# Designed miniproteins, single chains: the designs that were tried, part 95

Each design is a single chain, and the fold is of that chain. pLDDT is the mean over its residues in the fold that is shown.

## One batch from the design tools (miniprotein)

Design m3291
Fold by ESMFold2-Fast:
Structure m3291 (fold): chain A 88 residues (1-88)
Amino acid sequence: SSAERGKRLAELVEEILAELAPEAEAALAAGVDPKAAMERLLARAAERARERGAELLARTIEAYVRGAQGDAAAREEAERLGRELAEL
């Protein structure tokens, strides 16, 4: 069901965030700009999602990062992929 898939996605996101928490904390402690730190964290999250076989999640994060950096086409793709991910 979509609810079971949503639960698995939430669990995967929690696992990825737990793995990346020390790297994110170290970047912020080192005085990295919060926007740059977030973009780095999201890029790492996409890499970890892909390693775990979550290709749609990885592509959604990557498109979101490019869109946030000013790529209008990537912003539209992130919205489309995000809708596909939400319908899982």
Scores: mean pLDDT 80

Design m3292
Fold by ESMFold2-Fast:
Structure m3292 (fold): chain A 60 residues (1-60)
Amino acid sequence: MESLKKRLERVKEILKKNKAHYDALLANPAFTDEMKQYLETSRKGLEKNIELLEKKLKEL
């Protein structure tokens, strides 16, 4: 049976995968600084969510 802890771990891994995708886009020199600001906002949101999940996992 999947515990709350396992469910949060799975969500965290999905968010990490999405963050890695945004990191790759930010490393692309073809993107303008303006476009990178949009990507960085999305990446920052993913980082925040990962941190919140890690904090919750430590409490379990």
Scores: mean pLDDT 78

Design m3293
Fold by ESMFold2-Fast:
Structure m3293 (fold): chain A 84 residues (1-84)
Amino acid sequence: SLSFGERIIKELEKDTEEAIRNLYITLKNYSQNEFGMYLLAKTLLDEGVDIDKIIEIVKNSPHYTQELLDLLEKLKYYVDKLKK
């Protein structure tokens, strides 16, 4: 079975507005507090999923938005902070 981060990448590779919208909603919900972003960052790290790959796919999408990129950069901050 696919991990959480692998499911995100697989959905994004479809290059649909729905996939971008669903990622935005997910990240926005986790961004309501610092704990949510920390939990999501830890999940991606524990799964070995590269946040930079997610950012690259989003930036190359015709459905990309600045608001989504800002949330991904915030998530990347927590991923980088958790690296030891």
Scores: mean pLDDT 83

Design m3294
Fold by ESMFold2-Fast:
Structure m3294 (fold): chain A 108 residues (1-108)
Amino acid sequence: MAEEAAEKAEEAGEEAAKAGVLAGKASGDGTSGSAAAIAGIGGEAGGRLAKRLKSPKLAAEAGLAAESAGELALEAGKRSGDEEAIKAGEEAKKKGEEAAKAGKEAAE
């Protein structure tokens, strides 16, 4: 449902942003993972907005943003070589994919 899809996008975006920051820290370069962190923040904010407006269309858009952010977070984690960063990226990618699916179903 639209509210549930929006919440999943918010959670997935937040987790992708955290995974991006973790990858940056693990690499010793604070800018590493910045793309994932920025995209994740966008997905989180989009999810919150979709929930507030009760918009299935915005929930679907936020879910797609969270999916992309999760993929970027996993790539950053793998580049860092840190096991915790990789695991965080894998979880972010999984949640992003679930958010995108829920958003698509809510927008039908």
Scores: mean pLDDT 83

Design m3295
Fold by ESMFold2-Fast:
Structure m3295 (fold): chain A 66 residues (1-66)
Amino acid sequence: SAEAHREALRQEALRLAEQYGKLVDEYYQKALESKSKEEADKYFKKAGELVEEAARRGAELAAQAA
């Protein structure tokens, strides 16, 4: 059913959001604990890339639900 399909997409979106959120937080923590600006910048860049990827994945799921 359409309802079951939307619920499955919602659960997938929540799983992805939780997984990406955890990874982003881990990279931000590594950046804050970094002993050099160069090391911190690398972790911040990785966190930013994960945020962008999460946004793209979320948009794909939203399009499937519409």
Scores: mean pLDDT 84

Design m3296
Fold by ESMFold2-Fast:
Structure m3296 (fold): chain A 94 residues (1-94)
Amino acid sequence: SDEEELKELVGEAAELILRLEKLLEEIKKTPKESEEYEKLIEEAEETLKRLEEVVKRILEIASKILDPDTLAALEAGLKATLERLRKKFEEALK
Protein backbone atom coordinates (compact mmCIF):
# COMPACT_ATOMS: atom_id res chain seq x y z
CA SER A 1 0.00 0.00 0.00
CA ASP A 2 1.01 3.66 -0.33
CA GLU A 3 1.07 3.93 3.49
CA GLU A 4 3.51 0.98 3.81
CA GLU A 5 5.74 2.36 1.02
CA LEU A 6 5.73 5.76 2.76
CA LYS A 7 6.80 4.17 6.08
CA GLU A 8 9.66 2.30 4.35
CA LEU A 9 10.84 5.47 2.54
CA VAL A 10 10.72 7.53 5.77
CA GLY A 11 12.89 4.84 7.41
CA GLU A 12 15.34 4.96 4.48
CA ALA A 13 15.46 8.79 4.66
CA ALA A 14 16.25 8.65 8.41
CA GLU A 15 19.11 6.16 7.79
CA LEU A 16 20.49 8.29 4.91
CA ILE A 17 20.40 11.43 7.12
CA LEU A 18 22.38 9.66 9.88
CA ARG A 19 24.86 8.26 7.33
CA LEU A 20 25.39 11.67 5.69
CA GLU A 21 25.90 13.40 9.07
CA LYS A 22 28.53 10.77 10.00
CA LEU A 23 30.28 11.21 6.62
CA LEU A 24 30.34 15.01 7.03
CA GLU A 25 31.95 14.70 10.48
CA GLU A 26 34.59 12.31 9.04
CA ILE A 27 35.28 14.73 6.15
CA LYS A 28 36.04 17.53 8.68
CA LYS A 29 38.66 15.29 10.40
CA THR A 30 40.30 14.02 7.17
CA PRO A 31 43.27 15.76 5.44
CA LYS A 32 42.11 17.44 2.18
CA GLU A 33 45.13 16.10 0.26
CA SER A 34 44.35 12.43 1.17
CA GLU A 35 42.75 9.75 -1.03
CA GLU A 36 40.38 9.06 1.90
CA TYR A 37 39.07 12.68 1.72
CA GLU A 38 38.16 12.26 -1.98
CA LYS A 39 36.37 8.94 -1.27
CA LEU A 40 34.39 10.45 1.64
CA ILE A 41 33.31 13.39 -0.56
CA GLU A 42 32.13 10.99 -3.29
CA GLU A 43 30.21 8.86 -0.75
CA ALA A 44 28.64 11.98 0.84
CA GLU A 45 27.58 13.29 -2.61
CA GLU A 46 25.97 9.92 -3.51
CA THR A 47 24.24 9.74 -0.10
CA LEU A 48 22.82 13.28 -0.48
CA LYS A 49 21.67 12.49 -4.05
CA ARG A 50 19.90 9.32 -2.83
CA LEU A 51 18.32 11.27 0.06
CA GLU A 52 16.98 13.90 -2.39
CA GLU A 53 15.47 11.10 -4.54
CA VAL A 54 13.87 9.45 -1.47
CA VAL A 55 12.46 12.81 -0.26
CA LYS A 56 10.94 13.43 -3.72
CA ARG A 57 9.28 9.97 -3.62
CA ILE A 58 8.04 10.54 -0.03
CA LEU A 59 6.33 13.80 -1.07
CA GLU A 60 4.84 12.16 -4.20
CA ILE A 61 3.23 9.35 -2.15
CA ALA A 62 2.32 11.64 0.78
CA SER A 63 0.43 13.97 -1.62
CA LYS A 64 -1.99 11.08 -2.32
CA ILE A 65 -2.75 10.13 1.31
CA LEU A 66 -2.13 13.16 3.59
CA ASP A 67 -4.35 16.21 4.10
CA PRO A 68 -2.94 19.50 2.67
CA ASP A 69 -1.87 20.95 6.06
CA THR A 70 -0.01 17.78 7.12
CA LEU A 71 1.58 17.52 3.65
CA ALA A 72 2.75 21.17 3.83
CA ALA A 73 4.30 20.56 7.27
CA LEU A 74 6.08 17.40 6.03
CA GLU A 75 7.38 19.18 2.90
CA ALA A 76 8.64 22.15 4.98
CA GLY A 77 10.39 19.80 7.44
CA LEU A 78 12.06 17.73 4.71
CA LYS A 79 13.12 20.86 2.77
CA ALA A 80 14.63 22.36 5.97
CA THR A 81 16.53 19.11 6.64
CA LEU A 82 17.95 19.02 3.08
CA GLU A 83 18.98 22.72 3.26
CA ARG A 84 20.66 22.12 6.67
CA LEU A 85 22.59 19.10 5.31
CA ARG A 86 23.67 20.99 2.16
CA LYS A 87 24.94 23.88 4.32
CA LYS A 88 26.76 21.44 6.63
CA PHE A 89 28.34 19.83 3.52
CA GLU A 90 29.58 23.26 2.31
CA GLU A 91 31.03 24.00 5.79
CA ALA A 92 32.75 20.56 5.89
CA LEU A 93 34.60 21.43 2.64
CA LYS A 94 36.20 24.57 4.15
Scores: mean pLDDT 89

Design m3297
Fold by ESMFold2-Fast:
Structure m3297 (fold): chain A 96 residues (1-96)
Amino acid sequence: DDAEDRRLLALAERASEAARAEIEAIRARVAAALADPSTMEATIAELEARGRELAERASEEPEDPDLLALARAVVEAGLELKKAVAELRGEEIVEV
């Protein structure tokens, strides 16, 4: 376990109420997509694009707890929906 990773996790836990509200909105989006599989592909594509954007921003500003928390939430949400799609299609996915 990297000391840098532990520091970044601590910063993410100190995310503002605004970042937490955005994370809650992302989770609600995931729940809605899980309830309506017809929206899953569009939601995955949107979360994937947003996750890449936020990861690049977090790389430039690694001490911004809001960006770190939001980037993790988006990546996690995207993986959860990809798993659901893979299960529906009988495909295997690898978590990285």
Scores: mean pLDDT 72

Design m3298
Fold by ESMFold2-Fast:
Structure m3298 (fold): chain A 78 residues (1-78)
Amino acid sequence: MSEELVKKFEERLKEAVEKKASTDEVVEMMLELVEEALELEGFSEKEKKEALERFREMLAANRDKIPGLLEKLAEKLK
């Protein structure tokens, strides 16, 4: 269920913020959560691989913005 997945994502992200996780740790966490989401939704192996590759490229292109996004999200979770 997407709602439960969002809650899991928020809990993981809150934990990462609390532990002052690095940008690399946040990226890996996001990739793991997206992979789990794709598996739960029943996407094919090819679709899952393509979606993960696209998501990795997006995160890499915006890696410099991740710390700012993490700060904004941390403020909203407080």
Scores: mean pLDDT 73

Design m3299
Fold by ESMFold2-Fast:
Structure m3299 (fold): chain A 84 residues (1-84)
Amino acid sequence: MYRLRIRIRSRSREDVEAVAKAVEEEAKKGLKVEVEFREEDGVYIAEVIVEGSEKGVLDVKATALAAAEEAGENVSVETEIEKL
């Protein structure tokens, strides 16, 4: 079993929500997913934790990176993967 942590940051709430939504929809294909939204000093942050198979968490990571690319330079995405 693997855990993927994704942190999505932007000054645009819409861009953070769009990337987080894309990630959550991919994860709903059979993975455990938790999403937390917060704001710190005008920066919007989504923390997403996904647990499942290696293939499943890698597919979600690819979705996060693709969604961030589509959102543009104002969105940053950090990912961390661990084996449970």
Scores: mean pLDDT 86

Design m3300
Fold by ESMFold2-Fast:
Structure m3300 (fold): chain A 102 residues (1-102)
Amino acid sequence: MVEEALKKLEETLPKAFELIEELAKNKKKLKDIEKEAEEIEKNKEGTPEAEELLAAMRIVGSAMRKEGLEDKELTEEGKEKLKKTIEELLEENKKKAEELLK
């Protein structure tokens, strides 16, 4: 289970980065991401594409909260910061998973 979750996170990284680029271009806030995620969940779209998008949205939302960007529009500089924060969150999750496997 843990190994599958880590691989899934690595597979969602490109989608998370694409979402960050789109958010910066459209000047969207975290609340806009959360609303879109709720609509996807409510529609019960069990497609792999919808699940990947939801996973990407959750990762980006967590990174935005960690950086204090939840009420701010994503800037070009903030975009690069978020990418680094997502990579750090994945590394932390991987390390915690390795500790649980021991």
Scores: mean pLDDT 71

Design m3301
Fold by ESMFold2-Fast:
Structure m3301 (fold): chain A 103 residues (1-103)
Amino acid sequence: SIEEIKKKIEEDPNNYLGWLLLSLLYIKENKLEEAKKALEKFLKLLDSDYSLEELKKLFEEMNLELLSLDEAIKLVKDYIENNKLPSGEELLRLIGTVVNGLS
């Protein structure tokens, strides 16, 4: 739930996967402004200088198969629950799903 993930983020604000999951959950609830803020926090934790608009353009130019919203949520939950880190390609696909959901 959103409340449960918010509590985990309050306990560890540097948990970038928690911010990514929060963004995906807000998209599912059609809370796009909150989702955008969570994504911006996630990107800052990755030391990323990309704006949302720059990411949208990048993903429009990429031939990446995106995950569905529910698949992305399930995958990020699995990474968090099993203390696993996504690969660079999986992380890129997850970011693409968030960016697509904000479009």
Scores: mean pLDDT 80

Design m3302
Fold by ESMFold2-Fast:
Structure m3302 (fold): chain A 87 residues (1-87)
Amino acid sequence: SAADERERALLREIMELLEEIGKLQQEARNETDPEKKKEILKKIVEKLEEAIRLLEEMLAQRPDNASYRALLADLREKKEELLKEIE
């Protein structure tokens, strides 16, 4: 169905964002300059916000999906932790 195709497309976009976040996290771990690290963390926050938005779209279609709900909670917590680190 069109709904299933949309769900698969959103999931692919989320997985691509998570891969990009993983690469940026590795860059942040290797960065010794505090200002450059802060810039990388800000980029991670932007990608987390995009992934959260896409997951909210998926949950609107599948409101009782426990896996999507858990992932959304995890990404929101990760974003909050990074925002505290950036301050």
Scores: mean pLDDT 87

Design m3303
Fold by ESMFold2-Fast:
Structure m3303 (fold): chain A 75 residues (1-75)
Amino acid sequence: SLAEEAARLRQEYAELTAEAERLRDIADKLGQAAAVSPAEQPTYDKAKAEYDALSARAQELGRRADELEARLEAA
């Protein structure tokens, strides 16, 4: 049902958002390290890429959840 799909997307959005926040904190710390040591740059680049990818996925799931929730309220 639309309600089950909306609930599933909302839960996945919440879980990915929490993980993205964790990765953001890690990337921020690695970015500070890379600013002092060029040897840390590849590690920072990977962490930032993982954060960016997860953040983008979370945003897409959030948009889909919002759309389905709006459809349920309109019904």
Scores: mean pLDDT 87

Design m3304
Fold by ESMFold2-Fast:
Structure m3304 (fold): chain A 65 residues (1-65)
Amino acid sequence: SIDESIAKAREKAPAEIDALVKERGLTPEQAETLRQIEDEVFEALELMKIGIDKAIERSKEYRKL
């Protein structure tokens, strides 16, 4: 599900960012900025998920008619 995909990506994000920081030699400030951007992206995805969940529930209700 989209929920599970977002949760999985969010769980993996810290390790992926740490790997990128190490590989690219990013500064602590650059690493923190990257983490903040990632968090904002996941927040936007969570809002999108709420909209999708509502659409799915409405679709199920109309199928019963």
Scores: mean pLDDT 77

Design m3305
Fold by ESMFold2-Fast:
Structure m3305 (fold): chain A 60 residues (1-60)
Amino acid sequence: GTRLSPEQLEATVRLLQEGGVITEEQAKELRERARNTSEVARIAGISPGTASLLQRLADK
């Protein structure tokens, strides 16, 4: 997956949390462990394509 900056990761976590896709515990795990879109997909329980889309939205 594409590598995430800390800022991109935080924005992606916010999008997932606002969408009701993840719990607060999953948000914390994402902030600590996720370094790329594949890890975001695995922890959040979403497709790699969805994680990539969210990362692109977070980057913009």
Scores: mean pLDDT 76

Design m3306
Fold by ESMFold2-Fast:
Structure m3306 (fold): chain A 93 residues (1-93)
Amino acid sequence: ELREAVEEAARAFEEGRARIEARTAEALEVLKEDAELADRARELTRGAIEEMERLLREAEEGTAEEARRAKEGIEAVTDATIDALDDLIETAK
């Protein structure tokens, strides 16, 4: 149970990071002429990845229940970050 829960959290982290990195690359291409918005996209991405890494570590060091909560947290951070990047792209239009 614990091993499965940690593996699921790790999978959520890998998928979330890939989605955030892909969306960040798209955002930076759209925002390349606006240094302030581009910097905000970079900071948002860095902060999100750091928080997801922290949650994954909690999953690895905790109980199966904590690992399940960490997976949910990683998914929530991923979704919120993608939404915020979309808002930055929309602002640039």
Scores: mean pLDDT 85

Design m3307
Fold by ESMFold2-Fast:
Structure m3307 (fold): chain A 68 residues (1-68)
Amino acid sequence: SMMEQLEQAEEYAQKVGMRVLARHSDVTDPEELARVIEEEMERLGVPEEHREFVRRQVTAAVRAMLAS
């Protein structure tokens, strides 16, 4: 269902986000942030259909944390 797919995408985004922050909590370079997000998605085996959602969510979350 759409809700189950959204829940899975959100769970992957949370896991990827935590891993990105553990590696690069002080990274402000958008290119390096994008690279690290891709690496952590590959490590977790994030399905292709969720990757765009995860990229957007993690990028937004990291930028929000850095702005705080």
Scores: mean pLDDT 81

Design m3308
Fold by ESMFold2-Fast:
Structure m3308 (fold): chain A 79 residues (1-79)
Amino acid sequence: SLEDQLLQLVQQLRALLQQLKAGKISNDEAYSRAQQLTQQIQTLAAQALLSGSVPRERLNQILSEAEEILLEIGELIKS
């Protein structure tokens, strides 16, 4: 489902954050991967909104979680 695909992308963002915190990837690699994941999330979120396949409240929860992870990645890259 679109919801399952969105949840997988959020898990990939969490994994990216953990790799960045552990110093296993460079800031440049983290930035590039975060951009790719953000684009994929935006594309799937737009599809979910247009199709109505994911409840609006649930979609907002998933997107908010992704935004929090992206903010933390951004803060670590700037440090």
Scores: mean pLDDT 88

Design m3309
Fold by ESMFold2-Fast:
Structure m3309 (fold): chain A 75 residues (1-75)
Amino acid sequence: MEELRAEAEKLRNELIEWVEKNYPEFVDKAKELLDISIALIERRLARGEVTPEQALEALKQSAKAIKNRIEELKK
């Protein structure tokens, strides 16, 4: 649980720093999308539908997907 929380905070900070550096206009959108993903994953974890390891992997995939989506929005 502590590892998941620390990793989620790290991923959030890394994503936001990347967006601020490359696409500052999308900072709020990136925060919104990541917060939605975190809430969904936390809900699934609370329901016993995923393990902490699966939740961590899902968070990593969500951060990656948000980066890809922001790059697509630039087009």
Scores: mean pLDDT 78

Design m3310
Fold by ESMFold2-Fast:
Structure m3310 (fold): chain A 78 residues (1-78)
Amino acid sequence: MEAEAKARLDRLVAEAERAFRVLSTMTDPELAREGIESLARETQEEIRRLAREAGIPDAGEEAVRRVEQARRRALESL
């Protein structure tokens, strides 16, 4: 169902945003950067996979863009 798939994408984005915020407060900025980049890549791949399976690729790309914006903000705070 499309609505359930969109809710799952929103949850993935929200969880990534929260995790990036926590990671950006780490004492080791290099470890924080590595964690943010790694999580962003994995989250974007999962979003694209779920969006393809649900037939909502446009919603998937919007979610990927939101993750990318959150990643960029977190890295800028380091």
Scores: mean pLDDT 85

Design m3311
Fold by ESMFold2-Fast:
Structure m3311 (fold): chain A 125 residues (1-125)
Amino acid sequence: MIPEEVKKKIIEYLTKAAEALRAGNVDEARKYIEKLLDELGIRSELDKLRFALVIYYMVEYGFKGALGFALLLTDEERKALLPTDDYVENILLGVQRLVDAAEAEGLDIKEYIEKVINGEYRKKK
């Protein structure tokens, strides 16, 4: 589905953003998210909306499930499912959800993000 090079970039930058959030460095976390969007070439409003939706919901549905929502829903439905109109803020809220879930599972944050991206995160939920 998603190329392995793209998955590796997502894991790298989300892990850096998550570590920054855990340290209380919200501005640093935002910079990592902005770099990720730039590195992935996510520039259109539709692609930003889809990406924010994937990151926000992948804790609940896994990466593949969240990607399904991002591809199948209308733009109005996609916008209605996000808590703010700021795509970077929605992605940061999604990263915070990953941090909270990793702690609940007793896993390292990078390991948890890798499991979510690879579709392995819900084995005991």
Scores: mean pLDDT 79

Design m3312
Fold by ESMFold2-Fast:
Structure m3312 (fold): chain A 100 residues (1-100)
Amino acid sequence: MDEEIFRTVLGALHLMKTATAEEVALLQEILRERGITNEKALEALTKYVEKKAKELGTTVEQIAADDPAVREAAEEIAKELERIGEENAERVRKELEEAK
């Protein structure tokens, strides 16, 4: 798992505090259906977490609580984003090989 993606997602979910398991599952499904959106998703989440950390006068580390539900949801989202990235990289590599 990519620690940067995981940490960013964890911080975003913790800041929201309104993400239910159902909402997390829906978000994962949307990200999957969109295909190659992991970079845009990561950028948006990073900006959101940074902005909220500044508003609250805290750090991303302090936002990450010991809430098992938040951590589990963040881990699932991070894995899905990482998987989409890996699949895209593999596809591009195969297209490059077949073109020769």
Scores: mean pLDDT 57

Design m3313
Fold by ESMFold2-Fast:
Structure m3313 (fold): chain A 89 residues (1-89)
Amino acid sequence: ISIEEARARLREIIEQARRLPDEEASRLIVRLAQRGLELLDNIDTTSPLELEILAGIAYIVGGVFRVIGDEESARLALELGEILQSLAE
């Protein structure tokens, strides 16, 4: 995945997250995706480890949402993790 494609996908996640019925889930996923965009905007100084850590956080968040039965929020958080992990490679 290119940096440009990753930025576009992160913006799509933010738009979808803003439409979530749970305001707390919406705020959390938007915050994580916005942090991802910040790392991409500073890619020259961003270590692969920072992307990997944020991806790990997104995966954990997605797993928690799945356990509580919020499948829509889980899907967005897991997709965020996949995007960030693909950039860390």
Scores: mean pLDDT 84

Design m3314
Fold by ESMFold2-Fast:
Order: structure tokens, then C-alpha cells, then sequence
Structure m3314 (fold): chain A 116 residues (1-116)
């Protein structure tokens, strides 16, 4: 269902954020990556609240671009994590434009892989 696919997309965004934080490690860089991940996950969740996987994916893409910008200021590890989030967000956003709930959910999974 579209609602289920939206939840899966948001879940993938949250996992991508957690992976980015783990990759960046402790301290200021980890905090920067955590903030970026939170922005991306929150944006995806807001989109999913409409019951739309496409909505979740579109907002995830927007959040991921902001996350990359913020993460660059945190240092090299945070910057790498932010680039992973942004790449995943672009994949999810592209899938969302096609209007496929399945493709949007897979976009979330790709984001988690790219951030790891």
C-alpha cells in the first residue's frame, strides 16, 4: 500500500541518518552527521504522514541536500556522511517522481546503503 511504502521510505531515511552518524563517529563530526540525518529523516516522515511514498521521497531529497550542506561544516567524516545522505536522497527523490510506491521505498534503502 502507499501508506506502507511511505513508512518504509521514512524508515530507510532514518536508517541512513543512523548510518551517517555511526560513520562520522563521536564528537563534533558525529553531532553534525546526526543533525543532518535527523533533518533527512524528519523530512521523509513529514512526507510519509500524507500516506504517500512519493511525498516521503521528495521531502527526503530536500532534507538530504540541506543535510549535506550542514555536514560539510562539521569536518571530513561528517562531510563524507553528508554526501552519502545527499546521494541517497537524490535516488529516493528520482524514484518518487515516477510515482511508484515500491521504487520510493527502494530509494530509502539505497539512501541507507549510500550513507553506510
Amino acid sequence: SAKEAGRRTAGGAAEAGNAAERRAGPGPEGLAASIGGGVTATAAAMGAASGSASGAARLMGLGAREAERLSREGGPRAGEAGRGLARGGEVAEEAGREGSPEASAEGGEEAARAAA
Scores: mean pLDDT 69

Design m3315
Fold by ESMFold2-Fast:
Structure m3315 (fold): chain A 61 residues (1-61)
Amino acid sequence: SPEQEHMDRFRASLEGKSKEELIKLGDEYYKKGGDINLRKAMLAYALAGRPDKAGEVAAKL
C-alpha cells in the first residue's frame, strides 16, 4: 500500500542514525500526532532501544 511504502522509506531513512537522533525524531513525530506520525514515532523509539516510549505511543493508536 502507499502507506506501507511510505513507512518502508521512513524505516530506511533511519539507518545510520544515532540513538539520540532517533529519540529526537520520535519526539518530533509524537508531537505532530495522527496515525502515520505516531507509527513513525513508535518505530524511531523502538530502534533507539526505547520500548517504553514506543509502548506509550502505541497506547494512543
Scores: mean pLDDT 84

Design m3316
Fold by ESMFold2-Fast:
Structure m3316 (fold): chain A 65 residues (1-65)
Amino acid sequence: SMQAKLNALKAEIDRLIDQYLAGKISTEQFQAQLDALAERLGISRQQAAELLAQVVAQRQAQRAA
């Protein structure tokens, strides 16, 4: 289902953000991995960007608590 694909991409975005913040991957590598995963899952660039924004907002809210 689309919902399952979106949930899978959210989990991968969380992983990519953790790697990026730890200095393990560059901005270029982050974007390349996000684009490749979205393409593999059949998720549009717009949907992937919206999901990235949602994950970032959720993570910021969790850190503020």
Scores: mean pLDDT 83

Design m3317
Fold by ESMFold2-Fast:
Structure m3317 (fold): chain A 67 residues (1-67)
Amino acid sequence: MINELILEAIRIMGEEGAKPSVITAMALRAVGLYLEGKSEKEIAEEMARDAEYHGLTKAAEFLREKI
């Protein structure tokens, strides 16, 4: 599930024209949270906040649906 969540979020961000540096930073944060034992819901919440900050509306909506 977590791999599917991260990969789909990355795909959507790329389709929205997100910069590679933004996508990489968000992916690394998600992996870091997973290694710290955070739930899929908590990871989705953090990624959604980052997506919202960067104006990645479709990625944010996708991630909010997973919460």
Scores: mean pLDDT 82

Design m3318
Fold by ESMFold2-Fast:
Structure m3318 (fold): chain A 78 residues (1-78)
Amino acid sequence: LTPRELENIQELEDRLKEAYEKNRPEPRPLSAEEQALVEELREAIRNRDYERAFELVLRYAARVSGVPMEEVREILER
């Protein structure tokens, strides 16, 4: 990862956290599907498959934060 890519990831993380806090859905247990995505993410990171890990974390975070994937891509395209 380049320093610029890492910086864009940090900005995306902050944006997703902000959206999640603002929308404040009621706390609930993760669905079985969401739990499977988290486990796939952990395995991808352990295997150094960062392309797969990155895609999985974006989809999961966008889903739970209510942020459209189009907005996620805009932040990363800087």
Scores: mean pLDDT 72

Design m3319
Fold by ESMFold2-Fast:
Structure m3319 (fold): chain A 87 residues (1-87)
Amino acid sequence: SAAERVRELGRETAERLRELGASEETVEEVLRAAEVAAEGIESGDVAKEVGGVLRLIGVAIDLELEGKEEAAEVVREAAREITRLAL
């Protein structure tokens, strides 16, 4: 299902972020954002779907402002893919 794929993307993104040395806080934020998007898909709640994607975009912006460009791109890629599945 699309929701299962979104959760898988969240886990895959979290693993890539850990490999890049991202904080566990950042990893948890990404996993939470993916879960919100997946919950939105399962319940037909577009606001949750959009909310999850926007939270990922926020994480990417924060990482970019911290100079963590590679980690920011990983999160942006996840946001694009989740958008294709959720919206």
Scores: mean pLDDT 86

Design m3320
Fold by ESMFold2-Fast:
Structure m3320 (fold): chain A 101 residues (1-101)
Amino acid sequence: TSLSVQEIHDFVASLPAITPTQEEQTFLQKYENELQDIAKLSGLTLEEVKKLILYLLSTNKTTIKTLDIFFNSVKTENGEGGFLLLMSNAVRSIPAYLKGE
């Protein structure tokens, strides 16, 4: 069962404030345009998308290396939007995945 947009916003608001490491800050800055596009397509704010990513990194659910591969795919797909759509859907699914644990 997919969560509503409101349930996703409420979930992100419930997450602890996470201070990114210098490596995480550099990573998020590298892909800021791609993250903005993902946020727009997912119906989330840029700050909500960043908070979800930082939470996944802090809880060892993913790594910077893994995310770099996916965001580079968004960046290099030359406007076809396939990876952008995939990542936007993935980001919207994160709260349901985390709630299932």
Scores: mean pLDDT 80

Design m3321
Fold by ESMFold2-Fast:
Structure m3321 (fold): chain A 59 residues (1-59)
Amino acid sequence: SKQDAIAQIGSMADMMDKAGHEELAKELRGVAAEMPTWSDQEAQEALLEAMEKVRKAAK
């Protein structure tokens, strides 16, 4: 659901911030803040994009 996607992006942002990826965390938090105004499809696409960015940062 959109709420689950928002929660997941928020959790990833917190993890990235703690790992020293402050700019990525800020970007992810910004996305999560806008997601309540988006469609469920847009929210799911944002989650997949966030997961890819987190995976790349972790390497």
Scores: mean pLDDT 82

Design m3322
Fold by ESMFold2-Fast:
Structure m3322 (fold): chain A 96 residues (1-96)
Amino acid sequence: SEAEELEKEFEKAKSVDEAIEVLEKAKEYALENAENESEAKKAENSAEFQLKLLEQAKKKGIKTVEEALEWAEKLAEEERKKGLPVEEQIERLLKE
């Protein structure tokens, strides 16, 4: 399926720019193939969150997917230290 091909492309992505391109394609595919508005909105929100994380990594000069994942884990650790619920952590990350 096209979804499986996009997942393989994402796993093969070495640069943040390649990961962003694959994620934008995956977002379009998910939106076009959503059975209802609720599923479309969940797919859009998930993709937008991941895209914002990758764009922030790029702004910090991070070039590889591996470094972007390490940066995202550190960001999650800092949010965990604040003692906030996971949903509130996600909303804060999406607001910028």
Scores: mean pLDDT 72

Design m3323
Fold by ESMFold2-Fast:
Structure m3323 (fold): chain A 67 residues (1-67)
Amino acid sequence: DIEEKRKQIEEEYEKRTRELNAEVKKRLAEADKAGVSLEELNKLIGEILRKIGDLIDEYLAKLKALE
């Protein structure tokens, strides 16, 4: 059932999104508390954006596979 598979993909994406949001919040708070340089902060933001992009790409690829 395609609907069942879609639901599983959606639930996995939601779970991974929540985990990533928690990781991002924690890492940004730690960086702020440590007083990291603007360069280190920009590097961290770059890493976060890449992780977000990868997560979206995986989600879309899995949805496309159901077509």
Scores: mean pLDDT 84

Design m3324
Fold by ESMFold2-Fast:
Structure m3324 (fold): chain A 64 residues (1-64)
Amino acid sequence: GSLLTDEEIEEGVLRIEAAVIANALRHQGKEDEAQKLLNEVDEAMKAGDLEKAREIIRQARKEL
């Protein structure tokens, strides 16, 4: 198998966290907030800004 870098592992973990939070938001009827979270995290990751991705996830968790 391929070895993952620490950055690739962190990206994977952040994507999972975003998906879990988005699913929780959807269960609260906050579909627009869930979709916004997923889009903003994806954009931050495409930009290579993992700190921004973490902050987006942290703020979204406060809305639960």
Scores: mean pLDDT 82

Design m3325
Fold by ESMFold2-Fast:
Structure m3325 (fold): chain A 83 residues (1-83)
Amino acid sequence: SMDEVLTRFRLIAAAGEVFVAERLFERGRLDLAREQVESAIRLARETLREAERLNDTSTIERAQQILERARELLERIERAEAS
């Protein structure tokens, strides 16, 4: 369905934003890393809610993994900002 296609594209976009945020963090670009990871968290949450509505177990699992990774990165960014 169109909803499944859009949900998969959101999942890919969220994963990409986490990847970019990780690279920005590694390069000390803390402000940009924060903006990207916060965007990724919002997108992953939206993807998770939609996947749950569609009962798409595979997408639920992947969205949860992206959310966990993004939250861990946000915590690392916040610790670096406090240093």
Scores: mean pLDDT 89

